# Designed miniproteins, single chains, continued (5), part 83

Each design is a single chain, and the fold is of that chain. pLDDT is the mean over its residues in the fold that is shown.

## One batch from the design tools (miniprotein)

Design m18869
Fold by ESMFold2-Fast:
Structure m18869 (fold): chain A 104 residues (1-104)
Amino acid sequence: NLERIRRFIEELREDGEPFNLALAKLLEGLVKRGELEVAERVIRMYERAREAGLSEEDRRLVVSLFLRILRGEISLEEALETLRKLGNEKGAKLLEEEYERVNK
C-alpha cells in the first residue's frame, strides 16, 4: 500500500531523529525502485518491535540488522546471534517470526 508507506516516511521525518531520517531515505529509495513489498516488510518489522515494547535502541538494532539481511550483507543466523549476544531476545523472536511468515 503506497499511501501507507508514504505516510510512514512522513512520520519518520517529522520525528527527526538521525536513525528515523536515514530509514525514511532508505524507504524512499525502495519506493523509487518499485520495491514496495520490501518497504512494507521493513515498516512491519519497525511497527512490531514498537508494539512489543522494545526500547528505541533495541528496535533500531533489529531494524538495522533486518535491512542488512534484505541487502544480502548478513545471514538471518548472524543477525539472530548478534541480537541474542546483546540480550535482545524479543528482537530475535520478532526477526525469526518475520522469516517464518515469508518462507514459502
Scores: mean pLDDT 81

Design m18870
Fold by ESMFold2-Fast:
Structure m18870 (fold): chain A 100 residues (1-100)
Amino acid sequence: TDELLQQAAEYLDKAAELLLKAGEKAPEVSALARQAAELARQAKQEALTNGTTTAGDLLAQALRLAEEVLEKSPEVSDLVLEAMDYIGLALGYLQKAQEL
């Protein structure tokens, strides 16, 4: 379980970094991108502390905000899509940890 949670945490750190870079590149979505990054970091803390379910809920909200960033700023689509991929990988590891 600890190894799966650690891997999820690493992917969430990468997702948060990419979302912050997207916000820097596209000021019009900066607030949305930063909020999505913050939710990914909160999900990391929740997963490591007590709640894979809570982490999953936070990541679902982060994905919703990331999708909104994609719709509003196509110029950062590569960064946001890569961040969404890392969130998806993290969700897979969190689900696997919950099954063990």
Scores: mean pLDDT 85

Design m18871
Fold by ESMFold2-Fast:
Structure m18871 (fold): chain A 57 residues (1-57)
Amino acid sequence: SRLARHREEGERRQREMNSVSEEERARALELARSDPTVGGRGALRALEEGRVAARVS
């Protein structure tokens, strides 16, 4: 469980740092780093809403 905990904590910190360090770049990275479901289903929904287009345009 050491590895699992280290991974979870590292991923959480990465997301936080991306948000505050590089907001513009973090947006595109978040979309790619998120679950594959987001890249497929989430992206389709966001595109229809115009959210992704307005964000990463």
Scores: mean pLDDT 54

Design m18872
Fold by ESMFold2-Fast:
Structure m18872 (fold): chain A 97 residues (1-97)
Amino acid sequence: VPEMPEPEDLSLLYRPNPLLQELLRSMGETREVYSASMIGTLLDKYIHDKKLRDPDNPNIVDLSDDLLKEIFGVDKLDLNDVAGLNKAIDANTTRVT
């Protein structure tokens, strides 16, 4: 379905940890809970706005001098590692139940 994310993503809300919440607030986001899809979109926007992508390889994100290093626990992130990205988001959020 081209206009909607996965139904599971729409039904689950996550509370960001303090580090992720600070990052989101730096972008003007003041919500307490987000869907996984919203978090992914906001992280992509943050990476773009901060110009964190390696100019020689746009699939590599340099996190060494950014708050994202504390969130992901790595100096460089490979955007082709979708599973690793999703696990890092899950580790830095609490599902609202």
Scores: mean pLDDT 71

Design m18873
Fold by ESMFold2-Fast:
Structure m18873 (fold): chain A 64 residues (1-64)
Amino acid sequence: SVDELLDQLVEALKNLDEETARELVRELRARGVSGVEILQYVGAQLSPVEDPEAGELLLRLLTE
């Protein structure tokens, strides 16, 4: 499901697994999920204090 892919993306980003995160972003977009929707869901799950690099990776992937 889309929600399962979004949760997998959160975990890939926390692990700084760029390759897996990129593949998950592509799959989400192929299913009609917008970059804004991905940012809203995943951004809410990331801590700017604990996961600053994960947030930076997300923004990079969404702007490719």
Scores: mean pLDDT 84

Design m18874
Fold by ESMFold2-Fast:
Structure m18874 (fold): chain A 66 residues (1-66)
Amino acid sequence: MTLLRVRAVRDYEARGADELSLRAGEELELEVLARLPGGYWEVRDLRTGRVGVVPESVLEVLERRE
């Protein structure tokens, strides 16, 4: 299981209920559930328990645990 501590490098607005919204500078703890085509990750936000898709390009990885 891949656990990441990440920081959002820019705002990202969810385009649907299956995506997560992020704010620039927000730090999150994420579980990576799947790596999707086009540079998207399906993740679980460990703080909220929400599952959704985010573009990996909006995330700076601060820490990785496997």
Scores: mean pLDDT 81

Design m18875
Fold by ESMFold2-Fast:
Structure m18875 (fold): chain A 74 residues (1-74)
Amino acid sequence: SLADILIGDVEALAEALRAGNISREQFIRFVAHRLREAGAPEAFIAEVRALMEAAESLDEAVARVTALIRRRYG
């Protein structure tokens, strides 16, 4: 499904961040870019971005973002 593809992208970007290959700011920008490429509305992208910026940990950010993607596209 589109949800599975987008969740796969988020997980791959999270692994890149854990490995030190990208910054947290790049992680947020790249997730937003993937959602925009998939045709997500700007309001949804803004909600996802706000959740990632407010998250206390990467694991929290991934869990909350993947849940939002699953609800919309799953």
Scores: mean pLDDT 90

Design m18876
Fold by ESMFold2-Fast:
Structure m18876 (fold): chain A 87 residues (1-87)
Amino acid sequence: MPSHEEVLERVLAEIERRDPELAARARELWAQATDPSRSREERLAILREAIQLLVAAANAETDPELATLLLSAAAGFQEMRDRLLAE
């Protein structure tokens, strides 16, 4: 079974073909959220920002396929947030 990170990377690669700037920002936020030198509180705040950004982008998107990809990316960030909260 692919990991949640592998699924997220696949979804972000698909978003990049349609919206490269948004995909780049999501990847930047993922790198920051997975940085072990950052505090747990900082990482949780970054994950919340990424989820809000992707959900807002999905709600504004008129292409239903891209909107679905954006919500899938948001779900990947939410899974990381849930794991970090469970620690």
Scores: mean pLDDT 84

Design m18877
Fold by ESMFold2-Fast:
Structure m18877 (fold): chain A 92 residues (1-92)
Amino acid sequence: MEYIVSASRLSKEQKEKLVEFLKSLPGVKKITVTEDSIVAHLELTEEQFKKLVEFIKSLPGVKKITVSEDSILAELETENGKGYITIGKIPK
């Protein structure tokens, strides 16, 4: 299954932790990191997707997570307000 992970408005520490974790996944195809955002293209098994969900739950400043079978949205507390991480399944 292919997924897009998008993150915006994260703290530097949250951003670094997310990038390090994404690079550790065997299905990573592409990661683009900018000043304000992270976009990653991943091919994940169901077990790897579960591991990614558990990782996001463990991030500092996580306030709210909405989890579905094929997507998650996480809201994180940052020094500048709220940051966001989204994971969406790529339709075939």
Scores: mean pLDDT 80

Design m18878
Fold by ESMFold2-Fast:
Structure m18878 (fold): chain A 76 residues (1-76)
Amino acid sequence: SKEEKAKELREKAQKAEDAKQFAQQQGDQFVAQANASGTPSDLELAKLAQQYRDQLVAGLEKQKQKYLEEAERIEA
């Protein structure tokens, strides 16, 4: 049961990592599209969107780390 709980937490950590990677990829695509447009308005929106994506990515990384720390605590 401890091993099962730790495995579940590591799977949740992996899902957080997957969500983080998806958010990074979507952010990169949005910035690329704004750069292709080249309008000052689109570039400012891209900067704002990237800031929000960076915050989301940081939050997902923290959530991933919490799951991994809990898994390690259970396995200790």
Scores: mean pLDDT 85

Design m18879
Fold by ESMFold2-Fast:
Structure m18879 (fold): chain A 87 residues (1-87)
Amino acid sequence: KELQEEIKKLFEEDPRAKGVKIEIKETDNVEETKREIKERSDHVLVDSEQLFVARKGETLYLIAKDIESAKLATKLLRPETKKIVIY
């Protein structure tokens, strides 16, 4: 929970995420959540043990092991992004 809140703050402080809704969701199984997101995604942008980022329409899905990995995901924000979901 602490890591997800830090990632949320990281995006809230990024000018590229102005007006973007940021939501934190809990998961008890990261691999299952990744599978479900991949099946519904338009694009999988990053798929590694440290960082998973996928996009569905205007929503970006993010799973990061640490804040350093999450910083890399800020570079994947697009002007059309309206929602970021952090697990």
Scores: mean pLDDT 82

Design m18880
Fold by ESMFold2-Fast:
Order: sequence, then structure tokens, then C-alpha cells
Structure m18880 (fold): chain A 73 residues (1-73)
Amino acid sequence: ESGFHETPEGRELVINTSGEMTEVALATYLAIPDVTLDLNLRLGGKDEKGLEESVELARRRGFRNVTGVAELL
């Protein structure tokens, strides 16, 4: 499940993927002119270590508000 999502914390871009797929998904979303690096980004992955690496990768790509979620709907 990926896309814009309403949560109790507010509106977020949700990407449910592994580390490798996170890079592809981030490249895809960064190509959209309406997506800014200040967007709240939630990353979910089945592998806990891969999730940590995905969060770090997103921050390296310039996303300022990144949260890793172990279980993502």
C-alpha cells in the first residue's frame, strides 16, 4: 500500500516496501513536482533492519520528516 494517507498524526505519504524497493519508490515520488521534501513520509517494511536502512536512505534523499513503521497497513 502506497500513496497519500490520512492518519491521526496528519496527512502522510505512505510507502510500504523493502529497502531496495524503497529507493525505487522514493525516486518515483521525487519525480512528481508536487511532492516536496517537507512531506511527512512513512516507510514500512517486513524486515526491521531493512526498514531502518530505508529510513536512513529517505533522509539521505532529502526527506525531512521520515518515520519507520514496523507494521504498515
Scores: mean pLDDT 63

Design m18881
Fold by ESMFold2-Fast:
Structure m18881 (fold): chain A 73 residues (1-73)
Amino acid sequence: SAELQALVEEFLAELRATIEELIAQGASEKEIKLKVLDMMIEFIRELRDKGLLPESLADEAIAWYEEQKKAIE
């Protein structure tokens, strides 16, 4: 849908800007990875809450990203 496309484009722009800011501030690879994972989790939650992603698929994706985050913390 056009709404989903707009949300994805907005998210990718925010993600890029955040990564560029962290790099400019001298953030570590670990800090950048953790921030990216947090942003992915929040985006998947937003898509689920808006009904743009099935709840079961969203929850599975969130669990996977939480495991990735735990592995690098």
Scores: mean pLDDT 88

Design m18882
Fold by ESMFold2-Fast:
Structure m18882 (fold): chain A 102 residues (1-102)
Amino acid sequence: METRFEKTVREWLVKAAEGDQEALDRVGSMLLLAVAAKDIERIEVIRRLHLELAPDNIVLHVQLIEAYLALGKKEKAKELLEIAKKRFPDSPLVQAAEKLLK
């Protein structure tokens, strides 16, 4: 059963993949609220849907790494960093995220 949260994230990520920057910003805000609430299940929904629907949005890769790190999920943050490094090897944003794990 798809939750209202998952449906909303999916709808905005589809728009973000089409170039809607407001939709991307809304997903980023939902991620920040989930981090503040320590809601790992909602963060995991955003992570999964991002990889399926909008994996070329580099900013959201970095925001997800920061979210898992903020919750003390260092190994999960490292896994996401390796995915981002393979997809965007020369990105200054990904290099900055790597420094957060040191």
Scores: mean pLDDT 85

Design m18883
Fold by ESMFold2-Fast:
Structure m18883 (fold): chain A 102 residues (1-102)
Amino acid sequence: TPAQQYYDQARQYIDQGDYVSAAVYMAQGVQQTPDPQQARVQMYDLMAQGARQSGDDQTARLLDQARQRSQQGDIVGSSRLFSQAVQRSPVAQQMYDTFMQS
């Protein structure tokens, strides 16, 4: 799908340590994803990969937990874990801020 091509580009930029470009392509992938649940899963997975690539395994775990809670329908619990991850990680904060501006 067109969304998958954008997510694949985001992953390549994460591997290069270019989190800003990764977040731009992540935003394009989300915009091209019709299912909001699939879009959230992809966003959380890519941000978790960015955190891991930067060496922040704790933030990556919070994002993995946010994804699991979202999949279970616990939107409030998911949002709290996501906010905690973004607040504590410069990489997650940069990716999210870039995503919101895209």
Scores: mean pLDDT 88

Design m18884
Fold by ESMFold2-Fast:
Structure m18884 (fold): chain A 71 residues (1-71)
Amino acid sequence: MSLEELVAEGKKILKEVKELVKKLGSPADTEAQLAALEHAFQKAVESKDVETLQKILEELKEMKKALKEQV
């Protein structure tokens, strides 16, 4: 997957996770975790670190899966 594809996928997953967090009433712990992942994603995009972007995408996918199980 290209850097451009990873960035696009990450932005999509981040948007979906934000919607799920809102559905759960924005728990402080969950918002803090999401903010940390957004910050890490932004840094990886700036440094063009494909390996770190892939790791962050996996973490976002796992977070999305866990949140979907709670709604």
Scores: mean pLDDT 82

Design m18885
Fold by ESMFold2-Fast:
Structure m18885 (fold): chain A 76 residues (1-76)
Amino acid sequence: SAETVKRIEELAQRIEELVLAVVDDGRAPSQAEVDRFEQDLQEFLELAKTLLPAEQVARIEALAQALLARLRAAAA
């Protein structure tokens, strides 16, 4: 639905903003930001499962987990 697509776009924007702040500005994320990022990624993946084939979702999930691991390492 249009509402589902809009929510995915909102989640993707929030994810991108945090990644750019960490990568481009060299800012270490707080634990609260990492926790929120994990929640946003999980919601994004659940919504993606309603729109995309399982193989594409698995690929996105692998990339999401790698990104989360990098954010957690940066917070430590």
Scores: mean pLDDT 80

Design m18886
Fold by ESMFold2-Fast:
Structure m18886 (fold): chain A 90 residues (1-90)
Amino acid sequence: SEAIRALLGRLPAELDFTEESLRKLLNAVAERVKERGGVVTTSELADIILEVAKELGYPLSREHAQVLAEALRDAPKELLDELGITVVPD
């Protein structure tokens, strides 16, 4: 909860995520990343976020998906470990 709230504070207000909707998106993104071996670059993560957000009915631009991917890259290791994924620099 703390890590999700901290991540929300780093996102543009226009994304209009609640803690619940962001957690749902992140869990779905994490599952997709794990299917690919659990390790992605920031750019690959942005692509996955865009795809998953579309599937869940969240309107994200590519630019907003990139911002979320960068925020996740820079998130505490504990959040990434909880999600079971690794994000590496491009």
Scores: mean pLDDT 79

Design m18887
Fold by ESMFold2-Fast:
Structure m18887 (fold): chain A 80 residues (1-80)
Amino acid sequence: LSQEGIERSKTRDPVKVGAVGFVRSLQEEGVATEENVELTEKAAETLPLSKFLPAFSDATKYINQGKNEKAKEILRKAIE
């Protein structure tokens, strides 16, 4: 409960905040998995914007195609 609030305060970049919010909206619509939301949030905290945005864009394209497994691979590879 309190841990999510602390994690949200770490990412004050409005582009990263918007990107995480977008994937969370896709989860609400049943298009994205919760695991992909968590990976997007971790990527936003771990990666510089220049590396985060390409990974986010590619992952989101696969999520919209119903290929959540490929999106998960993209996000994990970007974090590693």
Scores: mean pLDDT 76

Design m18888
Fold by ESMFold2-Fast:
Structure m18888 (fold): chain A 58 residues (1-58)
Amino acid sequence: GKTLITDLDTGEKVISELSLEELKKMAKETPGVKIEESEDGKSLIVDNGVKKYEFKEL
């Protein structure tokens, strides 16, 4: 699967070839990054202390 990444400050959108699960794993392994998973498990809010992104399963 692919993941849609939205920059929540600018509204810019990009498509990642990585799955949501791979991106979630990478975010959890990154120091200082906070993640919040949606109730349905289909999206993540990722906060690295400077920017917030939404990662959404496609």
Scores: mean pLDDT 83

Design m18889
Fold by ESMFold2-Fast:
Structure m18889 (fold): chain A 79 residues (1-79)
Amino acid sequence: SSAASSARFAALLAAVAAALARYRSISPEALVDYLVRETGASRAEATAFVRQLEALGLLLRDADGRYYAPNSTGTGTLD
């Protein structure tokens, strides 16, 4: 249902934000694994969600191919 999908989306967003706040940057595989563990989403759902965030510009990749937030480099580091 739409309500369950919205709750899942909010949980996945919160988990992404938490991972990036903790780890500054995170590999695609580690991020997907983290989302699965934190939200109970399937790996396919977590992977699709990560790709959706990348398409929306909410996740960027650094020189190492790791994800980071465009308005945050994690806790206590800029640039």
Scores: mean pLDDT 76

Design m18890
Fold by ESMFold2-Fast:
Structure m18890 (fold): chain A 72 residues (1-72)
Amino acid sequence: MKEENIKELEKFLEEMEKLGLDPKAIEIVKKIIEALKNDEELTLSDEEVKILHDALAKVIDYYDENNEYYNK
């Protein structure tokens, strides 16, 4: 559901800020959240996709090391 996806992304955004991740990745996630709220088609550049992917990998790695990812 759109609302559930937005909530998940907002939580992900908070975790990124908490972990001190790249501000560019934070801005990309904010753009995705806004586009979802407005039901807009968002086109990301290859560079933006790479930044987002690298940030997501760091969040996953953090939770894997703390066993949270596997114990959801």
Scores: mean pLDDT 72

Design m18891
Fold by ESMFold2-Fast:
Formats: structure tokens, sequence, C-alpha cells
Structure m18891 (fold): chain A 112 residues (1-112)
């Protein structure tokens, strides 16, 4: 059920980003200049070039989010925002967690 909830959340986030005009790639392989690679669940690119990364974690990892932001900003030469989706929060409150994430994405998109 955790996997199904995470998959449903990712599908809803992808659809919302596409409706906002983003180009969305799933399971994106982000490679740093030092050769380290990370699979991010969604990479969304705005028409203006700004990027939103969505990553699913059991628990939020702020250091990893910061590092992924720095790697992506260097690679794309664009403003990057990282959103971490917590599987634990989805399990506790699926609807409220999704609503909060959609509002955060909208707020980020409005800043572009």
Amino acid sequence: SVRELVDEAIEKLKKFLEELGFKVEEDYLLTAENGESFVVDLLATAPSGEVILVEVKDRANEELAKYLKEVAEKKFKAKVSVIQLSAEELLKDFEGTLEKLLEEIKKIAESF
C-alpha cells in the first residue's frame, strides 16, 4: 500500500506540473561533475528554464535536498527548487500532504 500511495502521489504531482506548463521527466538520472549519480522521481522544467526536482523519501533529508539543488543548478545553469515527498506523511494523511505539496509547487511556479 505504501508503494501504491507513493505512485499515486507522483502521478498526481506530474499531472499538476504538466497542467502548469512544465515538461516532466520521470526517474531522471542526475549526474554531478564528479561522476556521482542520483535518480530523482520527477524533473520538471518550466518554459523559462527553471527546474523543480521532486524526490520521495521515507523521511525528509535536508542535506541531500541542498546537495541535489546545487548539482542541478550547476548542470542546468538555472534556478532549481527541490521538493521532498515523505512516505511517512503520505501514510498519515494522504489528502492533506498532497494538498500542501500542490500549494508549494504553485507558490514556487509563481516565483519564476
Scores: mean pLDDT 83

Design m18892
Fold by ESMFold2-Fast:
Structure m18892 (fold): chain A 98 residues (1-98)
Amino acid sequence: MLSESVQLARLTVIGGSLSFLKIVAERRPDKLQQVKDEALGVVDDAIDLAKELNLSQSLIDGLKTIKKKIANAKTVDELIKNLDEAIKLVNEMFKEVK
């Protein structure tokens, strides 16, 4: 297994990336597609990390669900809402890492 410090560092980067993308979506609505593409990559990284760390199936399923919602977001408001839900799931990952 990865050391706790490496796991926390990876989660910190994932959470920080989602928070930054939320700010970009709010300030640059013209970049909706670019923010979606970047967010999908970050959520895929979160899913891969959750699987690598053998985190709960409910958490992995939640990440997969939010990935689909991000892909289908047609407005900045929908994307921001889905990014907030993704950030919440990443915070749950921090609680499951020992």
Scores: mean pLDDT 85

Design m18893
Fold by ESMFold2-Fast:
Structure m18893 (fold): chain A 64 residues (1-64)
Amino acid sequence: SAKDLESRARELMKQAGDLGREAQELFNKALKDSSKKEEYLRKAEEMDRQAEKLITEANRLRAA
């Protein structure tokens, strides 16, 4: 049902939000520790990509 699809879409958006917060924490760590800056930035970028995929799937479910 449309209500079930919306519930699933909301859960994916929550997961995307969690990944976005983790990415922001890694970005902040990169600013504080130059020795691990590249590692933290790569991990943050990967989390942002994962969040984007979840948002895309949530939008797909809402369009169905």
Scores: mean pLDDT 87

Design m18894
Fold by ESMFold2-Fast:
Structure m18894 (fold): chain A 78 residues (1-78)
Amino acid sequence: SAALAAIRQRIDNAKTEEELLAAGLELLRHVPVEKITQAIAAVLRVIGELLNAELFGEPMEEALARGKAILLEFLDSL
């Protein structure tokens, strides 16, 4: 779908925590109802990666890469 393709592009192009989270939240609006719980779980895992980087001084670029991988893996499961 065009919407999911656009969300994939937003995930791939995200350079900040805010951009990645915005893409993940937008994804929740476009998943089937039966996938919403799995989508929420994916977004929460992304939040965990970003918070861990922020709290423990991990490189944010690495946390963003892991968060992108989580969302893209979920999107590929649709």
Scores: mean pLDDT 86

Design m18895
Fold by ESMFold2-Fast:
Structure m18895 (fold): chain A 111 residues (1-111)
Amino acid sequence: MKEFEELLKKIDELAKELAKKMIEAGVSEKDAEEVIELAKRMVREAAEAIRRGDLEALQEALSTGLREINEKAGKALREAKASLEKQQEIEDILLEMQEAAEKLLEVAAEA
């Protein structure tokens, strides 16, 4: 349980960093807030799945949430005409979020 809480907290913190970097890249505060709301939903659904011991629901929540976050961030960066440097910073954060989600699934599968 504690390891799940720490990984979920890491994903939430990465989502806040992602939103901040998106704003710095020229993305609107509204689009950045939508990314935060997608991440909050993903974390909530993942926490509920963990509480129920539902590995399939956990995998679905993380896969769907990460896909929606990636699609929204990518579209917003294109519309903002973000620099290649800022696009790389965002890509690095998205990769860290994916790695944390994969670790969550590994820990859940071993429980």
Scores: mean pLDDT 86

Design m18896
Fold by ESMFold2-Fast:
Structure m18896 (fold): chain A 102 residues (1-102)
Amino acid sequence: SAEEELRRAREEFARAAAKIMGYVADNLSDEEFDELVARLNRLSTEAIRALQAGDVDAFVRALREMTEVLIEAAKKAGAPDEVINEFREASERYIEALRRLA
């Protein structure tokens, strides 16, 4: 079902994001990490507002921007290409699952 596909995609996205955050937390400076968290909190607020409004396109835009911000941070942190690619693919699957509900 579309709901089960969305649930699995969201869980996989969360796992991949957690791996990225592990590399970022271990390898970025406290200042760089705080700046990243502030950016993610702003985008998360936009994503939550979009979900509450039923605006799938706005949610997808926020999710894509969060994904690019995390990929940029992961590259600075020296995360392996395999981890970055897993996260990118998980993000794309999550977006496709969201669009199937629209």
Scores: mean pLDDT 87

Design m18897
Fold by ESMFold2-Fast:
Structure m18897 (fold): chain A 95 residues (1-95)
Amino acid sequence: MTAEEALARAEELLEELREYTEKVKESTDAQEAKKYYEKAKEAARRLGEMLTLAAALDPSLTPRVVAMAEEARELLEETKRYTEEIEKRQKELEE
Protein backbone atom coordinates (compact mmCIF):
# COMPACT_ATOMS: atom_id res chain seq x y z
CA MET A 1 0.00 0.00 0.00
CA THR A 2 1.32 3.47 -0.90
CA ALA A 3 0.94 6.54 1.36
CA GLU A 4 -1.59 7.91 -1.18
CA GLU A 5 -3.63 4.66 -1.05
CA ALA A 6 -3.60 4.72 2.78
CA LEU A 7 -4.75 8.36 2.78
CA ALA A 8 -7.51 7.59 0.23
CA ARG A 9 -8.71 4.67 2.42
CA ALA A 10 -8.63 7.01 5.45
CA GLU A 11 -10.81 9.52 3.54
CA GLU A 12 -13.33 6.72 2.79
CA LEU A 13 -13.36 5.69 6.48
CA LEU A 14 -13.81 9.33 7.59
CA GLU A 15 -16.85 9.58 5.28
CA GLU A 16 -18.18 6.30 6.78
CA LEU A 17 -17.68 7.79 10.27
CA ARG A 18 -19.64 10.93 9.21
CA GLU A 19 -22.49 8.70 7.95
CA TYR A 20 -22.66 6.71 11.23
CA THR A 21 -22.62 9.97 13.22
CA GLU A 22 -25.69 11.13 11.23
CA LYS A 23 -27.38 7.72 11.76
CA VAL A 24 -26.94 8.09 15.54
CA LYS A 25 -28.47 11.62 15.39
CA GLU A 26 -31.45 10.17 13.44
CA SER A 27 -31.87 7.24 15.90
CA THR A 28 -35.20 7.04 17.73
CA ASP A 29 -34.12 4.55 20.41
CA ALA A 30 -31.04 3.65 22.48
CA GLN A 31 -30.51 0.24 20.82
CA GLU A 32 -30.34 1.76 17.31
CA ALA A 33 -28.06 4.58 18.54
CA LYS A 34 -25.69 2.09 20.23
CA LYS A 35 -25.58 -0.03 17.05
CA TYR A 36 -24.40 2.94 14.96
CA TYR A 37 -22.05 4.13 17.72
CA GLU A 38 -20.31 0.71 17.66
CA LYS A 39 -19.98 1.01 13.85
CA ALA A 40 -18.61 4.56 14.29
CA LYS A 41 -16.00 3.31 16.82
CA GLU A 42 -14.88 0.57 14.41
CA ALA A 43 -14.65 3.06 11.50
CA ALA A 44 -12.60 5.44 13.71
CA ARG A 45 -10.26 2.58 14.75
CA ARG A 46 -9.63 1.59 11.10
CA LEU A 47 -9.23 5.28 10.17
CA GLY A 48 -6.54 5.65 12.87
CA GLU A 49 -4.67 2.64 11.43
CA MET A 50 -4.74 4.11 7.88
CA LEU A 51 -3.68 7.59 9.09
CA THR A 52 -0.77 6.07 11.06
CA LEU A 53 0.29 4.08 7.97
CA ALA A 54 0.05 7.16 5.68
CA ALA A 55 2.21 9.29 8.03
CA ALA A 56 4.75 6.45 8.42
CA LEU A 57 5.05 6.01 4.63
CA ASP A 58 5.14 9.78 3.89
CA PRO A 59 5.85 12.09 6.88
CA SER A 60 5.06 15.16 4.70
CA LEU A 61 1.38 14.11 5.05
CA THR A 62 1.49 14.69 8.84
CA PRO A 63 -0.50 18.01 8.78
CA ARG A 64 -3.29 16.36 6.72
CA VAL A 65 -3.22 13.25 8.95
CA VAL A 66 -3.50 15.43 12.09
CA ALA A 67 -6.44 17.39 10.60
CA MET A 68 -8.30 14.17 9.70
CA ALA A 69 -7.57 12.65 13.13
CA GLU A 70 -8.98 15.76 14.87
CA GLU A 71 -12.15 15.66 12.72
CA ALA A 72 -12.57 11.94 13.52
CA ARG A 73 -12.09 12.62 17.26
CA GLU A 74 -14.73 15.39 17.21
CA LEU A 75 -17.19 13.18 15.26
CA LEU A 76 -16.69 10.26 17.65
CA GLU A 77 -17.17 12.53 20.72
CA GLU A 78 -20.35 13.96 19.14
CA THR A 79 -21.61 10.43 18.34
CA LYS A 80 -20.97 9.38 21.98
CA ARG A 81 -22.83 12.45 23.34
CA TYR A 82 -25.90 11.79 21.15
CA THR A 83 -25.92 8.08 22.07
CA GLU A 84 -25.77 8.92 25.81
CA GLU A 85 -28.46 11.62 25.45
CA ILE A 86 -30.85 9.24 23.61
CA GLU A 87 -30.29 6.55 26.29
CA LYS A 88 -30.87 9.11 29.08
CA ARG A 89 -34.06 10.49 27.45
CA GLN A 90 -35.45 6.99 26.95
CA LYS A 91 -34.83 6.16 30.66
CA GLU A 92 -36.38 9.49 31.80
CA LEU A 93 -39.56 8.72 29.81
CA GLU A 94 -39.80 5.31 31.56
CA GLU A 95 -39.38 6.79 35.07
Scores: mean pLDDT 85

Design m18898
Fold by ESMFold2-Fast:
Structure m18898 (fold): chain A 73 residues (1-73)
Amino acid sequence: ALSAEEKAQLRAQLAGAKAQAEEALKLGRLSEEAKKKLIAALDRAEAALDAGDEAALQEALAEADALIKTEVK
């Protein structure tokens, strides 16, 4: 199970990733549709982290990572 410290670090990273997605959209580096999908994946990761569902957390993080690799220019 994730420690309280690891959960706090992940929450901060998820918040930072959401802020970066908003900035990438403003700079034209990310489409509105891709940003919407990325934010949805990050929201699912946060919900899974809050629920202690490590499998759902890993799945949502993998989806967000794939979107960043394919959609961010």
Scores: mean pLDDT 81

Design m18899
Fold by ESMFold2-Fast:
Structure m18899 (fold): chain A 90 residues (1-90)
Amino acid sequence: MSKEEQEEFLRKGRELARGLAGVELAPISEAEAERAIAEAERLAAADPSPLAQLYAEATKTTARLLAAGASAAEVAAALVALYDEALAKL
């Protein structure tokens, strides 16, 4: 994937993350969050690419926040911050 393709992918991901603000998200159990986090960590360990690392971190962050009963706006803000950090590193 080229730098330009990575930038476009990250910009689209950021817009989707922003779109979560105001959406009603269902909470998940701690057990569901633990399974999602373990799966994300397994995938990140198998694929050292920056995009795979970002996807794993976004998945873990979302799972932790939803298990804690966070709002859609809080999830959206956290994901936008992750995409902003990834874009800044390009």
Scores: mean pLDDT 79

Design m18900
Fold by ESMFold2-Fast:
Structure m18900 (fold): chain A 58 residues (1-58)
Amino acid sequence: SHPGLSLSAEEQARLLYDLLTSMGLTSPAYVDSFVDLLFGEASEEKRAEIRRILLEML
């Protein structure tokens, strides 16, 4: 199964934040692109939560 399907929005945001910071991609401009790329199949609510949490961590 896909790990992302069993993770909460907060857990997904944290994992993506860790990935982005490890790569030096901490600009808010990357948040929208990566959320759409990695979670395009997720609901609008979940994508909005992931975006919001990520932006608060940046």
Scores: mean pLDDT 74

Design m18901
Fold by ESMFold2-Fast:
Parts: structure tokens; sequence; C-alpha cells
Structure m18901 (fold): chain A 66 residues (1-66)
């Protein structure tokens, strides 16, 4: 099932730490599954992954200003 946003498709909290996921790599490590884009393609490129992480971080910073 395709998702509109790849990073924001992650669960709200990390089941190990009880906090939000910091990155797609963290999600992949915990679930033993690769992160996929909205079309269902596996994200194999480090550049694609980094771009998604930076977008997510910017949104969090804007919300908290901290």
Amino acid sequence: MPKRSRISGLPATNPVTGKGYASAAEYSELTNKPLVDAAGNVLESEEELEKLIKEQEKRIEEKLKS
C-alpha cells in the first residue's frame, strides 16, 4: 500500500525507547525491514534516505523551535 510520505509513515514511537524514530535507518534496524517509498520501491540510495531524514528534522524543529 503506497504512502504519501516515506518517513512520516513510520510508527509514532520506537517500541524499544518509547520515543519517536530519529531516522529511517533506526526503523529498519528495529523491524528488520527496509524503508520503501510511496510506490513500494526499496530505498537503497543513501542520498534518498538522507533527504527524507533532513525533511523530517526540519518539520520537528519548526514545531518546537528548540
Scores: mean pLDDT 53

Design m18902
Fold by ESMFold2-Fast:
Structure m18902 (fold): chain A 104 residues (1-104)
Amino acid sequence: SEYREKARELVSRAVGYAIRGIGAELDGDHEEAGRSYMLSVDYLEEAGRYLVKAGDLDKAKQTFQQTSKFAQRASERLREMGLDELADELEQKSKQLAEEAKAL
């Protein structure tokens, strides 16, 4: 499935940004950490949507659930860094993704 291949490419990109975000956080680069965590969540959300289009609903549900948990943890870390606006945005995305997973 073309949609499954695209989902895999998006997951790979998301993992790269998650690793970059962790590295930036450890280096004290809060701006890059926030940017990287946001991009990671956005790419994982898009990957989940492509899995829905592929008819792979179980994998889509798992992807949305895991992304929701990642977004919640990233939100907490960004809040500790004083990035409250980005933390609020990730917290809202976490809740949205959890609801999308329930609808599958």
Scores: mean pLDDT 90

